# Ledger of designs, part 97: designed miniproteins, single chains, continued (2)

Each design is a single chain, and the fold is of that chain. pLDDT is the mean over its residues in the fold that is shown.

## One batch from the design tools (miniprotein)

Design m7368
Fold by ESMFold2-Fast:
Structure m7368 (fold): chain A 86 residues (1-86)
Amino acid sequence: MKKPKLRVHAFTSDGTKEEEKNIANALEALAKKAGDYGVALSKETAEKGIEEAVKLAKEKGAEVELFASNEEAKEIAEEAKKKYEE
């Protein structure tokens, strides 16, 4: 069955200014790409970004595929996805 995939890329910051700038630049690049959605995972920002990505995927009949920069980002992204897919 032909099911488009919405790719969600999750990043966490270790609190360094350099890492935050790199994440912001990556998110801007990904946000303009159809089928790719970048989410910066901080304590509060991740939930809203993933919620919007999951809603978009549901409207398009797409499957959400998660990519994470590290294990912490992966856990936060998977938890938020589960909450908003239900």
Scores: mean pLDDT 63

Design m7369
Fold by ESMFold2-Fast:
Structure m7369 (fold): chain A 93 residues (1-93)
Amino acid sequence: MTEEEKKLLVEGKELLKKGLIAYIQGDYETAIKYFEEAIKTLEPLEDNPEALEVKAKALRLLSEVYKKLGDEEKAKEYEKKAEEAEARAKELK
């Protein structure tokens, strides 16, 4: 990994953590914002298994947030995306 890629991975992990804190506190709007930003931050690391695992966690948490908001269609979409990211991460290990 380059220094830039390492920085993106660290930033993605911190955004995931901030989103998780908001989620636990019931601030679903803030949680969605941080999880979406974590996913976006990690997009350049598409072939990095650790980055894909962090992305998958953010996608699963987005699915859980949308379930709590009653958006079953978005919840199902993000769950599928999480499974795809998890499968890709496993393939690259």
Scores: mean pLDDT 85

Design m7370
Fold by ESMFold2-Fast:
Structure m7370 (fold): chain A 94 residues (1-94)
Amino acid sequence: MSLASDEEVEEMLKEGRLKVVSGEVPREDLQLLATILKQLQEELPSLTPEEQALLLGIAEGFARMIAALSGTEITSFTEDRVELRAVGKSLSDY
């Protein structure tokens, strides 16, 4: 598995595919979320609608877990866009 590059993260932020609504999100979290979003874009076109729904659910679960570990909240998750904010929440707040 290759992580998204800093350039890919910056492109996603510029395009609004990865959006920080408020606060400061750790760069590592942005990179991991960008990696998840990139993998979804690569895999989804070859899958059936049922497989796409399953993969999206799994990806959202992992993304929310990563966010929870760093006190970040995902406010919106789709195959083409993730919105998040720094809220200071921990795993115990979910």
Scores: mean pLDDT 76

Design m7371
Fold by ESMFold2-Fast:
Structure m7371 (fold): chain A 95 residues (1-95)
Amino acid sequence: MDEKAIEELKKGASYLQKGIDAYRQGNYEEAARYFKEAAEEFLKAIELSTDPQLIERAKKGAAYAYRLLAETYRDMGQVEEAEKWEKKAEEIEKE
């Protein structure tokens, strides 16, 4: 499979972990930034790959990042923004 797609998948996973760490510390704005970066790297992996298994892993990663982003916005009191990202997670999971 494309080595660049695998690199973006790894970057997504790394940002996801950084976001989770920031969230646990109560740094919600930093967590939101990392979860957005994670989702973008996973989406990039989808675009760069023709491997169905890699694409499926990247889709699950992006959906998970969007759900964590939505939860982060809810904890910040930004309910409308949270609903937007939750919808994006649902749309990715249906495709």
Scores: mean pLDDT 87

Design m7372
Fold by ESMFold2-Fast:
Structure m7372 (fold): chain A 140 residues (1-140)
Amino acid sequence: MRVLVVDDSPLMREALAALLRSLGHEVHVAASGEEALALLAENSFDLLIVDYDMPGLSGAELIRAARARHPDMTLVVLTGNGSEEVIAAARAAGADRVLVAGDVVGAVRATLETLRALGEDISDAEIDAAVQAMLDQIAS
């Protein structure tokens, strides 16, 4: 797939981009909603993964704009806040999925589970191995 990852955190953005590229996806990255909108105007993507809590153009505003222009694109919101209000707001903006993860390890697991739900052949053992590899890298 062609994937756009949008997150103002370099650590989160780089970790998710590296994971997705290791699985054979073509990955573009944006550090802001405004940068993501510029990329969406010039490129077609199959999947958008966006951080809900960004300065400037919010993740919800980006999802709403993306859905209006790209009705068939899969839209995924990543948030550290699992409140019903945040989940409802993301879905109302047009998100297909809302991933609740408080750290990079949780985001990696949630992303892999999402790819499996989208039809990729990813086993529970492969998800656990990817999470363990990330934990080992943080612990070193």
Scores: mean pLDDT 79

Design m7373
Fold by ESMFold2-Fast:
Structure m7373 (fold): chain A 90 residues (1-90)
Amino acid sequence: SAEAAAEALRPVVRATVEEELALKAADPEGFARDAEEGLALLDERIAAATDPARAEYLRAVRAGIEALRAGDAEAATEALLRAARLTAAL
């Protein structure tokens, strides 16, 4: 199932989140600028999305970036795993 396949990715997603948070710690201002640009682009794409499945996927990605910006590793991991589950519907 898509849920089981996404759950199998948890160690990889967690490692990616930890790597991103290490980059945030090394350059907080650069990370904040990149996150702000990414969130703005995602907000435009969400507003333009006519496919509900695409909109849900984009919102999950957005939640992941917001959590990374906040330094919340657990929330970022869960949001990115949700995005992985939702890619099966795209």
Scores: mean pLDDT 87

Design m7374
Fold by ESMFold2-Fast:
Structure m7374 (fold): chain A 98 residues (1-98)
Amino acid sequence: RPLKELRDDELRRAMPLMKRALQLLLSQLKKQSAPEDSITIVQNALEQIEELLRSDLPAEERAGRLSQVLGELNFWLQLNNQVSLYNKSILQALQEEQ
């Protein structure tokens, strides 16, 4: 499966970018006074990614857990019509890396 099959070097690049994108998303949700539940979901996803970045788990296990976190986040974003804001946060994180 694509994300679970990421190599360690690809995972090491992807996770910091995802962390930055979630930080940007969280900042935007707070600026628009989004519901506390929305803020909590994004904060929990961010904290899980930060824990995985500090983890000594094997790459395959880290990739599996990351896939689960992102799957749950994406499902929630779709239900709450926040996909557009999340996509903007990803694009901004990519632009900041350049």
Scores: mean pLDDT 75

Design m7375
Fold by ESMFold2-Fast:
Structure m7375 (fold): chain A 72 residues (1-72)
Amino acid sequence: MRQVLDTFIQLALQEASKNPSVKSQVDQQAQQLRQAVAAGDREGASLALNRLMNALGDKAEEVSNQVSEQQA
């Protein structure tokens, strides 16, 4: 599970790097997600993941599909 979330975070950061206007927001939420996962805070991790996906906007589904491909 940590590997799947880490892959999602890395791909989300890669996608955000193409749009500097959202990169800082994505970076902040990615850090929150990593912190919550490390602390075993499942609720915090879910909230941070949702915020990260919202920051990605229409790119969220594309990133999720890339994670599925990477894990396959």
Scores: mean pLDDT 73

Design m7376
Fold by ESMFold2-Fast:
Structure m7376 (fold): chain A 100 residues (1-100)
Amino acid sequence: SVKEQAIEILKRAAKEIRELKEAGEITLEKIEEIMRKALSEIQRLAEENNDIDLLKLTAELGKEILEAINDAYLNKIPVEELADKILELIEEAIKRIEET
């Protein structure tokens, strides 16, 4: 299903972020690139399937991620803490997709 594909994309992004964090290789730029790719893939999936709820959720998640990255940059938050925040946002998005 479209929902299962969106969840798989988000789980892969979360796994990549976790692995980079565990390896001590996590950076703000890598988080941005991983999330950009994941969100673009979900947006395309939603558009191709006319899934308006998924489109809205993807836009909201994208905004929350951008706000978290900007906050981390402005307030000099450690990238490991930013990674944890992004992982929380991904987990909440997965729950919202599963409940829809």
Scores: mean pLDDT 89

Design m7377
Fold by ESMFold2-Fast:
Structure m7377 (fold): chain A 96 residues (1-96)
Amino acid sequence: SLEEVKKELDRLYEEAKTASPEEILRIVDRMTALAHELVLASPLPREEQVEFLARINELRDKIEQAVAAGDREAALKYVEQLYEVFKELLDRIEAA
């Protein structure tokens, strides 16, 4: 399932690059849902799980604010940062 999650994450990130603002929010909601499922299923220490969830939620909020402001470039920058956090989470789970 980790390989399937990686493929889905990569597809969502690629979709975001050409998406409308409304589609960016839909994509980000799907990305955050996947990340929450990964964290909850992970063998990571509780403190580390809380830290990842906080980082993900902060970036989701920044994306939502950028979209609301009509700043698509800022929204995509934060989506890229969110993608990097998810990659870090996946690598950390594989190493655990």
Scores: mean pLDDT 86

Design m7378
Fold by ESMFold2-Fast:
Structure m7378 (fold): chain A 78 residues (1-78)
Amino acid sequence: SLSLVRARALAVASEVDFLEKHSSGIPKDVLLASLDNTIDLAKDVKKEAEKLGDEKTAKKAEEALKRAKELKKKVKAE
């Protein structure tokens, strides 16, 4: 449903925000596992939003996906 996919998009965005703000305080192995889970969820939410024609929610999910991938690259480079 539209309400469920929007709620999931909000949850994914909130998780990315949390991981970005607290990355230095989270053990690297836990942070990478959380980022991998967040990336998978963001991909799923984007696909479901696209199927439902909710382009705004799909774009929000894609932005969260991009942010999670960029944070993962930075963490792996450290």
Scores: mean pLDDT 87

Design m7379
Fold by ESMFold2-Fast:
Structure m7379 (fold): chain A 91 residues (1-91)
Amino acid sequence: LPEILKNEVGIAVLNDALKAGNSVAQAVGTTLAVIGEALQAYLAGQKGDFEKAEEAAEQARRVLLSHGVSEEVAEKAYEEALRAAELGKER
């Protein structure tokens, strides 16, 4: 299971999006979009398509930054999406 689907990074994204002034619905939507990108990275990793995995990770980072999430939390989400791709490749 991709690490971003676990609560640590997801909760950090949700809290940061809320602090940035997004509504609860917008913050939840942003968190779900990032989880979707991490899942796309995982699936791309399973196929050995690390170019698409990196694209999905970059998209997650861009979505978070566009919603006022901090660069620190956006970078963690990017790293976890790439880790999800590695997990998809291995077992």
Scores: mean pLDDT 75

Design m7380
Fold by ESMFold2-Fast:
Structure m7380 (fold): chain A 69 residues (1-69)
Amino acid sequence: YKDIQKRAKLIKDYMTDKEREELAKLDAQYLAAINAGDVKKADELFAEIMKFREKLLKKAEEEEKKKKA
């Protein structure tokens, strides 16, 4: 659980405004798909959100490494 909070904080601290907007749009599309009952679209969007967050986390961890360990 604490790892989830740490990852979320790293993503937040290192993500750009554009990346925040992109993630927010994906989240909104996912909610819309759920509300429409479009399970296939929701699953695809959830996978894209997870991939996007994973990329953001990896970027944040690399930046944290550069900060003098």
Scores: mean pLDDT 77

Design m7381
Fold by ESMFold2-Fast:
Structure m7381 (fold): chain A 63 residues (1-63)
Amino acid sequence: ASKEQALAFKNLGDVYFSLKNYDEAAKAYQKAYDILAQLYGKHSTHPELLALEKKYTAALVRS
């Protein structure tokens, strides 16, 4: 997994979220999170991981 793949999934999630397809947005954000968590470490408070967690939660609440 690469940071470029994580960015692609994050952007895909943003597109689905803007279309109000919250279920697909949540799935895309989860994939991006999993990739970044592998790169940075799951217990890291890296800003990108925190941002994705927030986006994922927002999508789930609206789904």
Scores: mean pLDDT 80

Design m7382
Fold by ESMFold2-Fast:
Structure m7382 (fold): chain A 65 residues (1-65)
Amino acid sequence: SASEAFAKALARSAVILYEKGETDLARELLQRAAQSHPDNKVLQEAAKLAETDPEKAAELAREYV
């Protein structure tokens, strides 16, 4: 599906940004990914943790992609 493909592209970009230390931009893309695939529990949990636990959010984003 287009929405799932878009969410995966955003999540992959967020993972790369977390690796580069661009935490704020990574959080923004991960939250947008969660909006694009609202029924995915891993992605929803990653987006929730993005502000409080970026390391765990990055880990869950890697699990999703």
Scores: mean pLDDT 86

Design m7383
Fold by ESMFold2-Fast:
Structure m7383 (fold): chain A 74 residues (1-74)
Amino acid sequence: EPPLTREELVAELSRAAGIPPKVMELLFRALDGDEEALAELAKIFGDPSFTRDHAAELVGAAADRLRARREAEK
């Protein structure tokens, strides 16, 4: 399948997870190694020890939900 653009992927994952697109973009930036995005996520989630592993878990859960929805459409 053709890859989604980052903007399209962020929008689809935010809808699937019920997370605002701005927060989903911060999750992707944190996974890219953006320490400022990671710090902002720590504030949003109220967890000063929020890590890239936490960001990966949230993105993974959103991706699993999106994947399940696409599989149901086959």
Scores: mean pLDDT 77

Design m7384
Fold by ESMFold2-Fast:
Structure m7384 (fold): chain A 75 residues (1-75)
Amino acid sequence: SLHSQILELLGQASEAARKEGIEEEVNEANGRILDALIAGDYASAIETARELAKRAPPEVSKIAEELAELIEQLA
């Protein structure tokens, strides 16, 4: 399901962030994305994922882009 894929990508982003030394920043972004998804605010969730993709290292950026694309499919 899209929900399971989103949760998997959130976990992958946290793992990649740990290796890059930005785990705290990515965990904060993941929390905001989850809160937005629970509230049905898909626009805010997509925006947060895209903002993370713009500023994160390549490995995290790629995961954040995939996350935004999956959330767009829910909206």
Scores: mean pLDDT 84

Design m7385
Fold by ESMFold2-Fast:
Structure m7385 (fold): chain A 88 residues (1-88)
Amino acid sequence: MVEVSLSRTEAEVGETVTVTVSGPGASYVVNLVDVATGRTVASVESTSPTVDLTFTQAGTYRVVVSGLDDSSPPRVVGVAVSEPLTVR
C-alpha cells in the first residue's frame, strides 16, 4: 500500500512543504492538484521517497502520488492522496 504524508498542512506562499512517500514503488509520480479547480498544477517524477514542493499561489491543494514498478511498461502498484494543504 502506498502512503503519502506532508510535513505540514498549512503553508505561506514561498514556503517549502516536504512530501514523504512510503510503500511499494521503484519510482513515484507526485501530482499537485488544486482542490478548487481539480487541475494538476505541478507534476514531479522521483525515485526518492521525499519530494520538496514550494508554492507560488495561495489555495487549497492535495498531493496525489502514484507508485510505479520497474516493469516495461511501468505499472501502477499503488495510489495515495494527501490531506488538504492550505497555502495563504
Scores: mean pLDDT 81

Design m7386
Fold by ESMFold2-Fast:
Structure m7386 (fold): chain A 90 residues (1-90)
Amino acid sequence: DSGSKGLLQGQIQNYQQMKDYARNGGSSFPDGGTATRLKAIVDGQIEDEKEQIKKENPELSDKEAEERAKERVVQQYDQLAQQYQDKLNS
């Protein structure tokens, strides 16, 4: 089903853009409602990871916790993109 491949490709593109945004900031997304929604998801994920890191390491500064949170989020989206790419190639 060609439609199924299109959905997988779209999700891979979304995860790659989310990963790039988490690493590099807002220049990684095209403009539009989808970009706004994906940015909000990434920002929320970074805040969740930052809060968890601060609970585990209360001695860390906000900057250090944010940096670690961004790296975790980048790794998560990279893994998701790879999983969907593998499914597309099967």
Scores: mean pLDDT 78

Design m7387
Fold by ESMFold2-Fast:
Structure m7387 (fold): chain A 90 residues (1-90)
Amino acid sequence: GPSAAYLRARAAVDRFLEDYKAGDFSRYVPEEDVEKVRTDKELQKELIRLFVEWLRRLAPEHADELLEYLIRELEKIDPELAAFLREYLS
């Protein structure tokens, strides 16, 4: 079956996607910064970049698979953010 690291990483990706769809960044930034991140696309890009680097460290053997999953789901939610992430990973 999948490793504990993979399961944790996949759960974190699914949770990030749900939080992003809801515009809820309270898990990732201090309460005082939540509204700033919600309304600033450049801060959202920086947040996802940091999330990607965390994911790569947590599950390096599964990173490519999980990142492709993340990008495909983001394309349905925010095509601009998905395009940013594809360029970042190129």
Scores: mean pLDDT 86

Design m7388
Fold by ESMFold2-Fast:
Structure m7388 (fold): chain A 88 residues (1-88)
Amino acid sequence: PLLEQRRRIVEGLRQIDAELAEAEKKASEMTPEEGFKLLADAYQRARDRYNELAEEAKKAGVESTYRAAQFAADRYNKLAEEYKKKLE
């Protein structure tokens, strides 16, 4: 059912947002090196979860959600690479 699929997507988004907010808060209390590593890991996890969400949306035929999730995955992948590069 469309409502159940939408509910799962919304729950997934809320979990990703909560985990990112927690990671950003923890990173602000750490050394730059430790914070950059924590954020790189958090953004990589967000990327992976958005890719999973995109595949679910694709299977469900919801193209708008698929595109939005892919865009978010690309964004978080770039953020993860930026913070990873700062550690080099």
Scores: mean pLDDT 80

Design m7389
Fold by ESMFold2-Fast:
Structure m7389 (fold): chain A 68 residues (1-68)
Amino acid sequence: SYEELKKRAIERMKEVVERTRGKSPQERDVALGREVQRIIEELRKEGLTDEQVSEIVVEALEEAARFE
C-alpha cells in the first residue's frame, strides 16, 4: 500500500542518519542523496506517479531531519 511504501522510505532514511552518525554533514548529505535515488527508483517500479514519489520523498526527508 501507499502508506507501507511511505513508512519503508522513512525507515530507510532514518537508517542512513543512524549509520552516518559522527560523519561530516557533507558525507551524510551524499549518503542521504544516494538513498533518495534508490527510493525514487523503487517507488516508480511499484507504479507510483511522480507526484506520489515526490510526496513520499519529501516526508521521508522531513522525518530524517527530525531524527537527527
Scores: mean pLDDT 85

Design m7390
Fold by ESMFold2-Fast:
Structure m7390 (fold): chain A 80 residues (1-80)
Amino acid sequence: MSKEELRKKAAEYFVQIDKEVWELAKKKNASKETLEKIYKVMREGLEKIRQAINEGKSFEEIKKILDETRKKLYEIVKES
């Protein structure tokens, strides 16, 4: 898989996580502090994915970063 294909696939997955997390946050009337934590975790996850792609890591390794980021985001929203 090319780096371009990896970026596109990772971006599509990240957009899905973003949509799901923000819908949950709206439903739970998440606080401003919770929303700021969500933004921070999303930025950190995106940074790790970008780094992994640049280092030539496999999609399987990138998917682990995506799945861990999703898990952290859901835990934050559950606490809101």
Scores: mean pLDDT 81

Design m7391
Fold by ESMFold2-Fast:
Structure m7391 (fold): chain A 61 residues (1-61)
Amino acid sequence: SKKEEEILKRVAEGKGGKEVDRLTLEVFKYGERNRKSRRLLSKIIRIMLKQAVDKAIKEQE
């Protein structure tokens, strides 16, 4: 969705920490019921992890 794309773009810009914190709190508030927020949080975490890995690889080269 467009909202997901905007959040993922912020993560790519290095602003992901705030978005991750907000979504983590949202998931805890809704518990297991909010599967959609958990999916989005998972996508954000994967992007942040990929960026961290890519940076580490570049630093090693």
Scores: mean pLDDT 70

Design m7392
Fold by ESMFold2-Fast:
Structure m7392 (fold): chain A 80 residues (1-80)
Amino acid sequence: MEDQRKLLEKYREIVELISKENPEIAEKAKEILKKMEEAETEEEFRELYDKLLDLIAEASQYMAKNNPEGLKQIVDEFNS
């Protein structure tokens, strides 16, 4: 439970970085994060997590073209 909370906090920070460059993807990611926090089963949490990773991958491709410095911040956050 506590490890899941720290993971959610970390991804909220990543999504905030994405929101500066792509608010639309960030909004979708925030909805997924909220659903993950409300998930009643581990299976539901895992499905939502997979969707979140797909959105972050899409945002990373966008940022690589439009904001490479922002992408570096996201990579650093993932590695912290």
Scores: mean pLDDT 77

Design m7393
Fold by ESMFold2-Fast:
Structure m7393 (fold): chain A 79 residues (1-79)
Amino acid sequence: TQAQLDAIADQALREVAGLLAGQKLSDEQRLALVRLGNALLAGDAEAVRRYGRRLAELTGKPEIARLGDQAAAQVEAVK
C-alpha cells in the first residue's frame, strides 16, 4: 500500500539524513536525494537502487548505496 511505501521512505530517508548530518549538500547531491525520495514513494525499486548509488558516489558514502539496495528490496516485498 502507499502507507507501506511511505513508511519505507521515511525510514530510509531518516537513515540517509543521519549519514549526511552536518553536510552542506551541493545542488547535484540535493537532486539525487530528491530523486531517491521520489523513487521510494513511487515504489520504483530500480530507481531507488540507481539514485542510492548515485548519492553514494556524489557523497563518498558507500553506506548510502547499501541503504538504497535494502530499501529497494523492501519496496519489492510490498509489491
Scores: mean pLDDT 86

Design m7394
Fold by ESMFold2-Fast:
Structure m7394 (fold): chain A 74 residues (1-74)
Amino acid sequence: MEAVKLLEEAGYNARGVVIKLEDGKYLYSVVVDEGLDPETGRRSYRIFARAEGDSKEEAEKKVTEQVKEKLKAL
């Protein structure tokens, strides 16, 4: 997945999750692992981007564009 690859190349540990919604649309979510907090012992995850599309391919394209824009802003 391009969005996950872009985040990995930028130094993030990222995962993509795709869910088919009741209306037949697809929701694509990209999350990043922000690491283990040594003080609390908890691993932090953050939603980096998410988008809906009428197909898996459309949802992936939309979320990939969001990732590109957010990385460009950093």
Scores: mean pLDDT 77

Design m7395
Fold by ESMFold2-Fast:
Structure m7395 (fold): chain A 73 residues (1-73)
Amino acid sequence: PEAALEAARAAALAQPDFEAAKRAFLAGVSTIPGFGAEEAQRVLETFDAAVAEGRSKDEAIEAAARVAADLLA
């Protein structure tokens, strides 16, 4: 549900570094019904791609949150 995705995003944004943010985001979205291994993999790939592109932690979290929202729609 939307509330769990929002909580996952907020938890990730509160973390001091990329690895902690990625861990917090995944823990949150994994509680959402319909979020399985394939969806988690897509979110991880999005986060890692944003980091590889030189995006900030906050930008990487926003990119991952957008993909997660699209997967839930």
Scores: mean pLDDT 81

Design m7396
Fold by ESMFold2-Fast:
Structure m7396 (fold): chain A 86 residues (1-86)
Amino acid sequence: EKEELWKKLEELARQLENEDDPARQEELSKEIIELLKKLNVPESEIEAARRLLSLLPAARELAAAGVYFDTGEAARAALEARAAAR
């Protein structure tokens, strides 16, 4: 279910935001990128996330990008529309 994938994305973003271990942050970042691909997110946004992952020490900024994608005005509107369609 697509709604389940969106909720999974939100959960991973929250986990990454609260994660202290850099290695775990990297793994969570990879899972977020994989979910974005499954959700058919524009390639440009996925590429931006991958670029942030390549910075490694800034894994928290990838979390911020994921949270922004999920909780930003445009992203949240899209999520709500998609969830309603189920």
Scores: mean pLDDT 58

Design m7397
Fold by ESMFold2-Fast:
Structure m7397 (fold): chain A 77 residues (1-77)
Amino acid sequence: MVFSEEEVEELRAQVEEELRRAEEMGVPEEELELARRVAEQMLLQVEAAHNREELSAEQQEELARVREEIAAFQARQ
């Protein structure tokens, strides 16, 4: 039970939607670019999971840390 190629494309569209909303909220471009880059790395691993491999726990943790860093940066405003 892993993401299919079709689901990966759908996730990519969702990422673009979320980034657009974040931009409307006033999130800095630097943070948006960082989030987009991390999301792309995550999507590449989801494609690897198409070989019946689960998404790496390390990558999930790193993605979560980046999201927390972005949130902390926003909170420091």
Scores: mean pLDDT 65

Design m7398
Fold by ESMFold2-Fast:
Structure m7398 (fold): chain A 137 residues (1-137)
Amino acid sequence: EEEIKNDANKAIEKGREYLLQQKYDEAIKWYEKAIELDPNNAQAWENLGRAYAAKGDFDKAEEYYEKALKIKPSPLVYARLAMTALEKGDEEKAIEYVLKASKLPGGEQGVLYVMTYLLLQGREDLLVRISKALAEA
């Protein structure tokens, strides 16, 4: 529709609708449409990263999260990068992303997001390591 073609935010809304239905390829097409309409829309890049992470393509997820961060630093995008690093088995990189999140305004929300994820995964070992790293930062 013409309205969606001229509004990146409406394309993001369509992408989120497909993402919730686990229709990841359709979600990706709508997020790519949002980026074509507004390449500086950090939310479109973040959501493209989320769709690729949901498909298990963690390398593309990292690439698109990094594009979102270049446009707008975000504790939540750093939290998503931390979780993506954990899925790849890179615990040190995950801790680095949590520390970067903690240094931004609203960083407590990004840190809490990762800590909640680790608690639900039973990763008490990593919770202790992150808590120590945060205390030294």
Scores: mean pLDDT 87

Design m7399
Fold by ESMFold2-Fast:
Structure m7399 (fold): chain A 73 residues (1-73)
Amino acid sequence: MTKEQRRAARKLILEMLKEKPVSREELIDKVMEEFGLTREEAERLVDNILSFLLGLGEIRQVLVDGEWKFELV
């Protein structure tokens, strides 16, 4: 997985979060579709990006219709 691919995935995740709160599963599925990654690769990438953004305080977890989702702060 390239540095450019990680940057593109982060941009995609941020664009999705700008539209609405998004679940971890929705992010994984979208990253798999856009970058042709296996589920395991997409899970690692999404989890790394989410941990980074949560650590910076740029995103938070919210409960929407009984499901945990992420949104921009």
Scores: mean pLDDT 85

Design m7400
Fold by ESMFold2-Fast:
Structure m7400 (fold): chain A 55 residues (1-55)
Amino acid sequence: MEEAKRKMEESLEASKKAIEARKTSQTLYDEKLKEQMEKNREFVRARKALEAALK
């Protein structure tokens, strides 16, 4: 019983830490996605300029 209580407390601590890490990862993912979208927009703009120059 004592061992079960200790393991339960350790599992609860680990679970809370995992949830916190997941929330942080989600925020980081959203920021990286915005960065990638801006980079893609610049790439498309540069490509169109090149195609126009080739005419």
Scores: mean pLDDT 78

Design m7401
Fold by ESMFold2-Fast:
Structure m7401 (fold): chain A 81 residues (1-81)
Amino acid sequence: GAATVTMDGADVATVGAVGPGTGTSNGKTVTGTAAFDPESSTAGVVDADGTFAGATNVTVTSKGTATGEAAARIPSPAPPG
């Protein structure tokens, strides 16, 4: 299914296209994976960690409520560590 998740961190990054890609935040490449619960309709925050890929920013306004590109990954604002 489609998923829309937006990560709001110190070093938010944007992926340029749908599919494999990388994000850039503050002029630096960022890697991360956002975690969210697409089954729950409760509003929540997404946590980012790990390697990201996929595509454009996605916005989740409720935990478990998501619309957008399911293959998309959310860039992590933090560099590793």
Scores: mean pLDDT 34

